Designed miniproteins, single chains, continued (4). Designs and how they scored, part 10

Each design is a single chain, and the fold is of that chain. pLDDT is the mean over its residues in the fold that is shown.

## One batch from the design tools (miniprotein)

Design m12322
Fold by ESMFold2-Fast:
Structure m12322 (fold): chain A 74 residues (1-74)
Amino acid sequence: MDAEAQKLADEANEYVVKATKAKDPKERYELARKALELGNQAVKLAQNPEIKLEGGIAAGLGGIVLGVAKIEMK
């Protein structure tokens, strides 16, 4: 479970990085949404507190980028 949770946390962090580098607000929104979803899954699956924190940080950053992109699209 923790190995799978770590993979989800790593994948979420990669999507956070991609979202922050995206220039199109719509693309940024989709990438940030994916980061939030994967980070949240890592938090739910993780038994290790460090992996849970890592997933939570990625989900939080994804949520912030998602919120900014949503404002930019309006």
Scores: mean pLDDT 83

Design m12323
Fold by ESMFold2-Fast:
Structure m12323 (fold): chain A 72 residues (1-72)
Amino acid sequence: MHVELDEVQQTILDLLSKGPMTRRQLIERASKATGASQSTVSRALRRLEEAGLVARATLDDGTELVGLSKAA
């Protein structure tokens, strides 16, 4: 099955529409939901970040949160 990132991208955006979460939680949940590997999910997330659809925030304790950009 050759999916360019469409299904994984949609799943990431859907999960983040429910609120921000840790990068680790997002990767695990999207991987479970789509059946894609964590590496594939991580790549899709990186592309969404590069496109400006997803933003990351690092908290003072080192926790990395991921959420929808104001453009999404």
Scores: mean pLDDT 76

Design m12324
Fold by ESMFold2-Fast:
Structure m12324 (fold): chain A 94 residues (1-94)
Amino acid sequence: MSDKEKLLKLLGEIVDLAEEVAETPEQKALVARMKELLAEMEKTTDNEKFVKLARQAIALAAEIISLVKEKNPEAAERMAELMREADEILEKIE
């Protein structure tokens, strides 16, 4: 699996967890935006655009984690772990 494929898989796992625990319209909107960014990442052949979209997706993941952590601390911690792994892979792509 390429570093780009690994990154997309990790970000996809964050989206799946976030979608499961998202209760408010704000939380659901952030999940939907993250899904849009991942779809754009899958379609892009431009490495610079891929990196920019990935950084935006990681930033959205951090916002979602902050909003869900009080009600869903276990899911928030798992998403944070996946986000740290995604960030490490992103540094290798840059």
Scores: mean pLDDT 85

Design m12325
Fold by ESMFold2-Fast:
Structure m12325 (fold): chain A 58 residues (1-58)
Amino acid sequence: SVKIADTQIDYAEILIQEGKYDLAQQIINDAYNMLQQLGSLTPEQQQRINQLLNQINS
């Protein structure tokens, strides 16, 4: 559901702050795929996901 995906994105942000990049990336990818399949991915969510992925890959 959309609420689960939003919670996953929030959790991934916490994991990034804790240096748990591999787990954060997995959770972000799962949330992104879920939101795309539901057709519920907003531009704001896409921007947030991109910012978090950039933090992992920088």
Scores: mean pLDDT 82

Design m12326
Fold by ESMFold2-Fast:
Structure m12326 (fold): chain A 87 residues (1-87)
Amino acid sequence: AVPTAAELEAAVRALLPDDAVAAASADTFGRIYERAVAGEPLSEEELETAERAAAQLYTRVAHRETDAARVAAFGAMLEAAMRFLRE
């Protein structure tokens, strides 16, 4: 299933509390993702920006979260969102 922007935001807040860099990356990704969900075309620069934001979020979760299943679930959510953006 394709995650919603709200589901991604909630996951970041749960996994990376008080992380201002993660919050900024989630905001950047969420804004691009919401535009794509609305059917708006994305530029190559916007796709690259979303990919960098997703990579930053995953790296921060992987370094902080000790539960491998939670890290894997978050990674799967980001991969599903990025797959949607590339189509």
Scores: mean pLDDT 84

Design m12327
Fold by ESMFold2-Fast:
Structure m12327 (fold): chain A 88 residues (1-88)
Amino acid sequence: EQEELERRIEELLELARKNAVSDPEKAIEALEEAIRLLEELETQSEEERNGKRAAIEYLKIAKETLAEGKTLEEAEERFRESLAKRKA
């Protein structure tokens, strides 16, 4: 069951990447479903919990960035800036 969730999340992330430029609306839908499945994913350690939280935050930024007509590369930059602000 957890392996099926992880596989589905990976498929959705690949679908989002492939459609980010040609079909941003489809990419956004894939990101929304990936976020939902990630929230359902069980974690066993603090490192896994932190990784899950960071992944969800990145995907939310990616979704918002694509909705603005911008690229996934710009979403990565926004995410890095968000991480830097929390550590500062």
Scores: mean pLDDT 79

Design m12328
Fold by ESMFold2-Fast:
Structure m12328 (fold): chain A 84 residues (1-84)
Amino acid sequence: DLDDRVEAVARRIVDTIVRNFHDADKAIAESTALILREFPQLSADQARAIAERTLDVFNETLDRDLTIRETTALLRRALAEVLS
């Protein structure tokens, strides 16, 4: 199920950001690479924008569940544009 996969990837992105809390550049780079590996149909610019927004939300809220929900929504929107 694509929805289940998108949520699972969002959780992995957030985990990557939390693991790299001491290094924002590394968090962005690793999250961007993860997004492109899981969804190669997305552009590098789209993947970086999702990683940047995910980091921003987590740093502002410190809420893992909210950040997962927001990241899932961002991934769904980006994929909808590509998958029609």
Scores: mean pLDDT 86

Design m12329
Fold by ESMFold2-Fast:
Structure m12329 (fold): chain A 61 residues (1-61)
Amino acid sequence: MSREELDREVERALALMQLAIAKRAYENGEDKETVLKWLEDIAKRYPEVAEEAKKLAESIK
């Protein structure tokens, strides 16, 4: 695996963990607007998981 491919895999794993944390925060009663903003930031930083982030945001709107 090239360095580029490995870096993308690691970034994706980190992004998925961020998505899981955001979802759990929402389930624990965190402010909806704050969670939506966090998901938008994740989508901007990690384009590879942007679709998952937007899907999750749509489910909580």
Scores: mean pLDDT 77

Design m12330
Fold by ESMFold2-Fast:
Structure m12330 (fold): chain A 81 residues (1-81)
Amino acid sequence: AEEEYEAARRLEEAAEKLDEIGLSDVAQALRERAEELRRIGEAIENGELTEKQVEEARRLAERATRLADSATRVAEALKAA
């Protein structure tokens, strides 16, 4: 749950940076992923997921965090160019 919420927050931050440089479609895609991760976090808190699904959700959050970090680096590089 916490990991999913943190990943969602990082995706939203990356989306904001992408929006600032005019990549609004990419920013929107990251926001949609953030919303999905928040819904998954809520499902974990409500006990709706199996142990295997919780582990898969953690791996999704980890990948989403890496995606957010990469998107942030790309946005900063493009802004600096």
Scores: mean pLDDT 85

Design m12331
Fold by ESMFold2-Fast:
Structure m12331 (fold): chain A 120 residues (1-120)
Amino acid sequence: TEVLVREALRTLSEAIGTLRRAIGIAVRKRNEALRAGDEEAAKRYEELIKKLREQLKRLEELLIRLREAAKQNDVQALIQTLQEAIQLIEEAIKTVTDEEVKKELSELKQRLESLRQQLQ
């Protein structure tokens, strides 16, 4: 269980890092659109940034919950938190536009799904 929890925390931390990188890409593309005078593209990237920042905040909250569940040795809370993290990463995959980011998030989601199954 302790090894699986450590793997889950690491995987969730990697997902947070990938989402932060996705936000950075969207910010860069928004700035490029603004320089090109493409107000519609700039607006779309601003909406994307807002959605990704909200998803990032929720994922960071889940990381805190996962750490607390681990400290309490609460296996049911660990499983539930992992299920919520998997669902949130799936939402992020649908939200992000960069193909490389989508691939990385999909791999991280699969790792969390495997870890959740091993905890059951």
Scores: mean pLDDT 89

Design m12332
Fold by ESMFold2-Fast:
Structure m12332 (fold): chain A 92 residues (1-92)
Amino acid sequence: EELAKKIRELVEKIRETVEKYIADMRANDPREAARKLAEELTKLAQESPPVIGEALNEMAADVLRHADDFEAMEKAAREGLSRVEQAAKDLE
């Protein structure tokens, strides 16, 4: 139950990070925001359990792969967040 609490806190931090950078992509240069999001996701992956870290690295790669298409980038980020949430549930 203590581990589950820490995982829920980590997932919330990841969700807040993703939403922040999606908003930044709408307000500023989407390509620059995508790069910053990928960097933050990679840092979060290093401090995450392996299963969640793998999902975060995949999300970072997907976001960068779609840097020329904002809608595709947002979709990639939201699908990645869903995978992170599923990985977290599997750890409970």
Scores: mean pLDDT 81

Design m12333
Fold by ESMFold2-Fast:
Structure m12333 (fold): chain A 61 residues (1-61)
Amino acid sequence: GLADQLTVLPRAVAETLPLEDQERLVAAEKALDEAAATGDKELIDEARERYVEVLLEVLER
């Protein structure tokens, strides 16, 4: 799914990130996965945007 595709790129790098950034990524991944399970487009869009924001923030450091 989308969550799986989005997590593939940063997966190995995520282990080297600060704990706070790792927790933010995990929380965002979980939110995206839960939103996908509900099938609610608005929840999926919000969770996806949060995940992308966290991903860009941690990767651009």
Scores: mean pLDDT 70

Design m12334
Fold by ESMFold2-Fast:
Structure m12334 (fold): chain A 102 residues (1-102)
Amino acid sequence: SSIKEEAIKLLDEMIEITLELLKKVEDKEEQLRLIGLLLRLIGLKFELENTDDPKKVLELLEEALKIAEELKKIAEKVDEELAKKLEKIIEKIKKLIEELKK
């Protein structure tokens, strides 16, 4: 399958997880952090949909990896199952980055 198509699917999964975390997080500062991460994910998805440059796709995937790691740190405090889903997403993003570096 296309690396770009797989990356978009992973961003969609991360958006869904971020929305679920927003329902579970009670701390106002953590809620604002999650909103910031959500906006960054939406921005990455639009950038990814508008580029065919493999170098740009790689940069966007590296940024998505950083966001996934930040989301996992938040999820580990509130929902073990969402944290496990993010761990799987992180591994998939790393695999896509590795494929693009070949």
Scores: mean pLDDT 89

Design m12335
Fold by ESMFold2-Fast:
Structure m12335 (fold): chain A 82 residues (1-82)
Amino acid sequence: RERLRELIEELEKLGEELIELLKELGVPEETIKDAKAALDALIAEFRARLERATPEELPALEEEIQEYIDFLKYLIEELKKL
């Protein structure tokens, strides 16, 4: 559970980094608001799922969070090349 909380915190930090990068690239304000709302909703859902998860559900939840972390890291690095 502590490991999954740390992963959710990492996901939140990556989301913040992505939003700042989108602002620097001049992405429209409307798109930035939509992206932030989607990220906030995703993080809130993962936190809620972690609170109600059984021990048997934790590995699958960890994989889902890690997939989003990996995707955001990839996206941020690609955007930084622009």
Scores: mean pLDDT 81

Design m12336
Fold by ESMFold2-Fast:
Structure m12336 (fold): chain A 89 residues (1-89)
Amino acid sequence: MITKEDIDEAYKAGREAPGWESYYRAGRLFAEKAGLTPEELVEVGKKLGASGITGSNPYLNAGRLLDAIRRGEISYEEFIKAVEEIKKK
């Protein structure tokens, strides 16, 4: 199960990289910690109404989703619940 601490760690890892690599690094670690593909993470984010998830690269979009969670557009609790639901499929 992904935790709030896992989400915060992925965000922090992204902050250490410059420019678009920030989103890529964050998104990759985020997918690994969630046990989902970056595409599945993006689907969760879109279902929950996250803004700013634009472009064609799923790792960059996973990083943008993480930024939306950090901005409070989606609660950690709501996101963690949605990840658990998709993993039951």
Scores: mean pLDDT 78

Design m12337
Fold by ESMFold2-Fast:
Structure m12337 (fold): chain A 79 residues (1-79)
Amino acid sequence: MLSEEQRLRLARLLAAHGFSELAQQLVDNPELTEEELLALLSARLPSLSPAQQARLIAVLRENGLEAIADRLAELAATL
């Protein structure tokens, strides 16, 4: 489970980078697990441009969500 601090920090960063819908889902789901977060991000990934995908992965990696970032990078490579 994500800490409240980590979840809110990630939501703020996602909003700042134009991912406002994803940010709102993090705010609305305080009990969000890393597995649920990965599922949510994976569902959104195909609707993002390659530049947005790279930015999302970088934001996750810089915020200590390396495992999620690695899984999204694998998925992005298959799109």
Scores: mean pLDDT 80

Design m12338
Fold by ESMFold2-Fast:
Structure m12338 (fold): chain A 108 residues (1-108)
Amino acid sequence: AEAERERERREMREKILEAAERAARAAEPHLRALAEARADEAATREAILALQQAIALLARAYEGLEAGELTPEEAAELLERAAEHLRRAGAPEEAVEALLEAAEWLRE
């Protein structure tokens, strides 16, 4: 039924938002450390770019599920790619795991 599909999409979107919040909270100390350490400009730019790419992928997963353009499997793939970008940015494993756990849940 259409109502069930809408509920499922809502639950999936909520799961993505929860994962994004958990990842952001885990990543905050790392971003603060980069700023306080006055890290090399090139390394800081690479970290910012990787974080921007992760955020864009999370936004695409959320918007695509909202519009009905993405399957749960496709949304999970975007979350997995976002996790890879967070890892490249040097984010804590907790941030990476939050996104990977959400991706696994979407595949179930």
Scores: mean pLDDT 77

Design m12339
Fold by ESMFold2-Fast:
Order: structure tokens, then C-alpha cells, then sequence
Structure m12339 (fold): chain A 61 residues (1-61)
């Protein structure tokens, strides 16, 4: 997903709120895409701890 790739770039820059907003938009459309979003973030080199923080923030939105 282009949105998941953009979220990875924001997360790598420390812009976690922007990353979380993009992830929240993906999950609002289709919650079953969560594993694919996580895999995309990992593929783009986002650390597991940062992925967990982004997903937690996205679920609070």
C-alpha cells in the first residue's frame, strides 16, 4: 500500500503521529490489513519497538 510505505518513511523520521494517522486510515477501511502494514514497516527498516508504538497510537485514533 502506498499509504503504508509513506507511514514507514514518517516513522523512520520520528514523525510517529503522522505515521499513526496513515495507519489508522488503512485500518478504518480494512482492519484485516494490519499484518500487511506491520510487514511493510518491517521491510522498510522501522524497528519493532517503533512499529508497536505507531500501531498503538493508530488504535487510539
Amino acid sequence: SPEAVLAAHYAKRGELDKAAELVAKILERDPSLLPEVVETLKRYGVPDEVIDEVIAKAKEL
Scores: mean pLDDT 86

Design m12340
Fold by ESMFold2-Fast:
Structure m12340 (fold): chain A 82 residues (1-82)
Amino acid sequence: SREALLAALDRARPLARLAVEMALAGASREEVIEALVAAGASRRAAEAAVETAYELLERGASPAFVELAVTAVLADLLLAEA
């Protein structure tokens, strides 16, 4: 439902922001995965978020675009896991 998707997006947004902020601060992929897991993400969701964030940043994507892409990936996984 639209309500379930919006709830997944609301859960995904702070996790996506954390991932992007840590990556921009020079954290390793492993450090970001552990931070996302500590914040309540599954390891699968954390790994997918980190892979997406680091690949897009390495390709020169803007931080704002990376946060949107990571939010979408996390929301999709959180919706599938619900």
Scores: mean pLDDT 88

Design m12341
Fold by ESMFold2-Fast:
Structure m12341 (fold): chain A 86 residues (1-86)
Amino acid sequence: DLVNEALAVAKEAEAAGDLGSAQRVLDALQRLNEALRRLQAAVDASKGSQEDLQRVQEAYQEVLRALEELKRAVEEAKARIEQIKA
């Protein structure tokens, strides 16, 4: 689970003194959570019109972008933690 991995990596970065990497991962998690809230709101507001479906699609694309940002932040944090431990 990417979210559990991200939380574990953020804690490890903080423990290693890499507050910058920890903050970047937490910021990416917050952006993902915000994107998921917007997607849920778009779905809940949808009445099946073409405009409603477009809003849902746009919100879904934002979730996908936030997921890719989170994956990147996690991998960058892991690389930095490994350098600190080396």
Scores: mean pLDDT 85

Design m12342
Fold by ESMFold2-Fast:
Structure m12342 (fold): chain A 94 residues (1-94)
Amino acid sequence: SPLEEAIALLEEAIAALEDSTDPESRAVLQWLKHILRELRAMKEEKVSDEELARALSGIIEALEIMRSQLTDPATRALVDRLIERLRELLEEVE
């Protein structure tokens, strides 16, 4: 399901950032952990594809804003990849 794929993508991004010590990576990590909790709640509530599409669109927009403020190339590349993969999922649910 697209929601389970979105959860898996966030879990992969969190795992990649978990041992990071720089403030930018830690800020991204904390925000991704918050969004993961929200997506897990949506899975329990069995939300519609329409509601999931709205959530994914909001997450992508927030990540694009965060990316514009990132200076670390590795963290920026990780966020860019996550945005790309979430956009692909959004096309599947719209």
Scores: mean pLDDT 87

Design m12343
Fold by ESMFold2-Fast:
Structure m12343 (fold): chain A 61 residues (1-61)
Amino acid sequence: SEIEELLKKIEEAIEKKDFVTFLELAVEAHNKIQEEKDEEKKKEYLKRLQELDIRARELMA
């Protein structure tokens, strides 16, 4: 899944403390998730993206 690959790359950017790459990938992932037709998958992806955003802010601040 394109969204799942983006979420993995976001996690890698967070681990590397690459905030610029994190921001670029997070925007791309958010846009792709908005196009998801399965409401259950969309909610799960949004939750995962939100958890990654919180982690990034805590670890890269």
Scores: mean pLDDT 83

Design m12344
Fold by ESMFold2-Fast:
Structure m12344 (fold): chain A 88 residues (1-88)
Amino acid sequence: EPGERGAKAAREGGMSDAQVRGAHLTAEAAYKDDPELADRAREETVRGGLSPGAGGYAMGIHGAAAKGDWQTMLEAARRASEAERRAR
């Protein structure tokens, strides 16, 4: 549900469904503490046309607009960045 509020705010802010999907997976990976899901979130973010990690930042900003889950979104962005470094 925190991720759902962030995804709704991101869509209202003009992110495409594909971009929201990648960013939402990033938040879900952080919530579940799931590194495999974090890696998938990175891949989906890139497929949505954003740089790795950018989807998490965008979701964090839009999540702040929802005023409900922006700290979780920031944590998700940080975990996505770590997953990107591990994938090297």
Scores: mean pLDDT 56

Design m12345
Fold by ESMFold2-Fast:
Structure m12345 (fold): chain A 81 residues (1-81)
Amino acid sequence: MDEAEREDQYRAVSRLYATLTGIEVPVEVLRRAEEGDPEAQEYLRRVEAEARERMAAMDPAEARAKLEAVRAELRAEGLPV
């Protein structure tokens, strides 16, 4: 995977967090965590735990609808889903 493809993945993941949970995760944090930054990795672990709790509190049908909607948006923008 080249740098452009990886940046597209970070943008897609950031959009998923924001749309599904309301948590805004900057692309640079996702990049730093993947590069081995312990502070960014710890931040993402906490964000993932919070996101999981928020999604678990949702109606499963609502969660599915939001996921399908954001996937459609990402596909329209040419981002990986």
Scores: mean pLDDT 79

Design m12346
Fold by ESMFold2-Fast:
Structure m12346 (fold): chain A 65 residues (1-65)
Amino acid sequence: GSIEENVAYLSPYFKQAPTKEEVLEALKLANLSATATREELESPENFGPVLQALVQEFGKELNWQ
């Protein structure tokens, strides 16, 4: 699904690939749930917050070029 694809897309930018548990925690920080409908998760309003939550969670471990 789109969550799995987003995790795979971001994994090359992290020292370690995010686990499913870490993705679920990031969704909680973005005030989203793994039980949300596909339409809710794929809405433009939710896409940005999910990616921002992932970057915020793992960004501290990154040395950006």
Scores: mean pLDDT 51

Design m12347
Fold by ESMFold2-Fast:
Structure m12347 (fold): chain A 69 residues (1-69)
Amino acid sequence: SPNIQRFQAGVDVDQAALQQLQQDYQRWLQRNPNMPESERQKRQTILSLQQMAVQTSQDLLQRLQQQAS
């Protein structure tokens, strides 16, 4: 359906943004290997929250696809 296709496009954009955030985090780790654990944990928390948001959207997309079949 057009609604599922639009939702899929949104999920694809969010996945691309997550990949960019993951790459930025890896570059930050390489530049800051001796940074305090508290700063590492803060950045890991942000990444985890974005991963959770993408997973939630993917789960919703799968449920919508199952209802259509």
Scores: mean pLDDT 83

Design m12348
Fold by ESMFold2-Fast:
Structure m12348 (fold): chain A 73 residues (1-73)
Amino acid sequence: SSLPREEQVARVRERLLAEVDELLERFRAGDDALVREMLRALREQLEESRPLLSPETAALVEELLARLEAALA
């Protein structure tokens, strides 16, 4: 049985997307310093999680991070 692995994959994906949601809330709140720190951390987490994500999900997260980085430049 690979249920623990499949559950870990699902939880990693859910945590990554939840962190993206928190990033957007912080961005709307104007906490630019925290958003910059979160963007760096999320970039690292995205690269570590790529094998556990669909290509479509990975691309969506990458695009969002790139747009926020550009907005804060």
Scores: mean pLDDT 79

Design m12349
Fold by ESMFold2-Fast:
Structure m12349 (fold): chain A 64 residues (1-64)
Amino acid sequence: MLTDEQVKELVDQVVSGLRTAGVEISEEQYEKILKEALEYVRKHPDATEGEVVQYIVDKALELS
């Protein structure tokens, strides 16, 4: 299971990458993505890092 710290690092990496690519993500959207990613990992403790990254990407693009 990924730790809350590891999930936050993945969210930070994905959001940073998307912002660099020109996707506008507000601080409010960032907080929502982080909360939902943490909830996803808590509900899916066997989720791989790749599955968590994909969830974060999909959620970030849904909100932007």
Scores: mean pLDDT 83

Design m12350
Fold by ESMFold2-Fast:
Structure m12350 (fold): chain A 98 residues (1-98)
Amino acid sequence: SPIEEAVDRLVALSERLVALDRNNAPVSELQAQLDQIKALVDEMRRQGLIPDSVADNLLRTIDEAQQLLASDPRKAVILALSAISSMIMYLTSQRKAS
């Protein structure tokens, strides 16, 4: 299902973000990974998998994480992972309610 595909893609992106943080990747690579997450959120919104309000909330949190990358990359990664986890929980709850 589109929801299952979206969840799998979010999990893969979160695992990549964790790996980049663990390996002290440069801010540019963390930035690119967060851009990929934002692109997936926009794709999910276009596919009608999430309402605009849910997309806007997640995008705002990822934007906050990107702003933190230069000063506190650890906090930025934690914030982004929290947002991704919330989105996965939302998508899985919608699948079960269907």
Scores: mean pLDDT 85

Design m12351
Fold by ESMFold2-Fast:
Parts: C-alpha cells; sequence; structure tokens
Structure m12351 (fold): chain A 71 residues (1-71)
C-alpha cells in the first residue's frame, strides 16, 4: 500500500540520516583532538565539512522521495 511504502521510505531515510549524523559526531570529536596537531587539523576539518554536506544531501533526498511517494 501507499502507506506501507511511505513508512518504509521514512524508516530507510531516518536510518541513513542517523548513520551519517553518527559519522559527523565522530569526526567532530576527532577534529577537537586534532586541534593539538596542526598537521592533522586541516584534514580533519575537510572530512568534517564533507560529512556535513553528505548529511544535508541525504536529508534533502529523503524529503524528495517521501514527497514524490505522497503525490
Amino acid sequence: SKQEELEKLKAEGLAEIGRLAGRLSELGLQYHRDLRDPSRQERSLQELLEAGKELDAAYERAKAEIAKAEA
């Protein structure tokens, strides 16, 4: 049913968002540790920024798929 499809899409989207949010949190902690080492700080910052972009993209993708299924 349409309701079952929506529930599946929401669950899949939430799981992916949760995975990426967890990764972002871990990278944030690593960035704070790397603040004591300038040679590692730039890489940690880049990884953190890229992870944030991936999380935003996943959220927008999930919203679009749900909206499409609701139409």
Scores: mean pLDDT 82

Design m12352
Fold by ESMFold2-Fast:
Formats: C-alpha cells, sequence, structure tokens
Structure m12352 (fold): chain A 88 residues (1-88)
C-alpha cells in the first residue's frame, strides 16, 4: 500500500517515522508529513491531493482541527481513499 501520515508536532513526527519504518519493512510505501498547527486547510488539502495523484491508498491524520477539516473535504472528493484520524 501507499500510505501518507500527516502530523502536526515533532513528537508525533518521530513516532510516525518509526511506524513508517516498520510499515516499509512489510512492503508498504510510506510518506510522513509534518505540517504546523498554523497551516491552512487549503495547504493541507493540497498535500493530500498530491498524495492522491501518486496513488495513495491510506491517509492517517493527527486529531488537529485543521487536519480533521481537510480530511472531511478530501473524503468527499476521494471516496476510494481510506482516511483515518487519530481518534478513530
Amino acid sequence: MKILIVVSTEENYEIAKAKAELLEEEGHEVEVLLVPKSASVEEILKKMEEAAKKGVDLIVLDSEPNLLEAAEIFKKKHPDVEVRSGEA
């Protein structure tokens, strides 16, 4: 699978990178993005759209308001991509 992990803190970024290494050992392609809490919904959505163009299968997001809003917009445009938030 092609997996995108989007996080908003350095702590979660380090955790996500460690998880990505394990997933890559299992044969997945993983990209980890650190976006600041000040990032706009539009900027986050653009990054998710770029991942969709590359054939992303799964997007995992932190439970930040801007990330959750971008996820809801993205799900409506890309129902074929699985999206999970940290509070799922």
Scores: mean pLDDT 82

Design m12353
Fold by ESMFold2-Fast:
Structure m12353 (fold): chain A 62 residues (1-62)
Amino acid sequence: SMKEETLQRYRDSLEALEKEVKEQIEKAKKNMTPEEYEDFIKRANEFLEKARQKLEELEKSV
């Protein structure tokens, strides 16, 4: 169904996003001050949390 295809695409996108964020975190460790790095990690975690919440909402609507 279209809903199942949409959910699968979202899951695939979330996995790709988590991989990209992990790579950006590793780059941040090398290039940022400790304070900038802590702020970056906080924002990255908030961003991923929102993405996961959106997936949960989509799963509930199906």
Scores: mean pLDDT 80

Design m12354
Fold by ESMFold2-Fast:
Structure m12354 (fold): chain A 67 residues (1-67)
Amino acid sequence: SSEEKKVAEAKKVIKEALEQIRANPRDATVIREAIGKVKAALSTISDEELRKKLEEEFNKELLEIAS
């Protein structure tokens, strides 16, 4: 379905964003741009529970990188 494709794309964007942040953990511009791309991708998902779950997993990984 169209929704399944949006979810798959959002997961891909999250993975790529986390890879960019891990490679540049002190670059505020890279971090802000990566977070922006994740938020944009998540905003396309109409399933609120799934969107929230993906956002929480991204935020958890982001906190681990910052630690």
Scores: mean pLDDT 85

Design m12355
Fold by ESMFold2-Fast:
Structure m12355 (fold): chain A 118 residues (1-118)
Amino acid sequence: SITVSESGGGTVAEGGSLTLTNTVSGDVAALVGVNWLLQKPGEAPKTVASIAAGGAGQAPEVAGRFTASVDQKKKTATLNMSNLKKEDTGTYYSVATVIGKDGSIRSATGSGVQVTVV
């Protein structure tokens, strides 16, 4: 089995910074990449930042403010968020793509982390 533990949300003032983390554990040989999704109340989830072998990506509304990174040794994905805006408020989900110990490609999604910008 593969499990995901997420942390780092909370309430922050506009212009502030937060770091969200996703730690993957269990039958994981390698962490290949991560997509960070933002779900706002009443809206569909959308990808705001990503990192994989092809590089890092950001949605236009967070460009230059959000960066995604991966620590392979710790099997941890991180979203560093700076210059936060009220529009960044919502639930953040990480979707990790992993190679299992059996060689299969799998995905694992965290339960979500709430971020509130005041």
Scores: mean pLDDT 83

Design m12356
Fold by ESMFold2-Fast:
Structure m12356 (fold): chain A 81 residues (1-81)
Amino acid sequence: SKEELEKKVLQGFANLLRWGIENKVPNSVVAAFLAWEKRHILEEHPDLPEELLEFVDEVIERVAAGEDLQAVLEKVEKRLE
């Protein structure tokens, strides 16, 4: 279902953000991994909802801009609720 796919995508992004926080990974490296994950998801699911893609792009942009990874993670987790 679309809901199950969205949940899996958001869980994948949350897991990458948690990894970055726990291992004190630079924001630029975390952003690169998030962008790679987005590309792989799009290859398997080219018809992803535009709203979900916009949210994913916002997450990547915020991380790349140097925003606190914990604050970005909290926004992803809130969407999972």
Scores: mean pLDDT 86

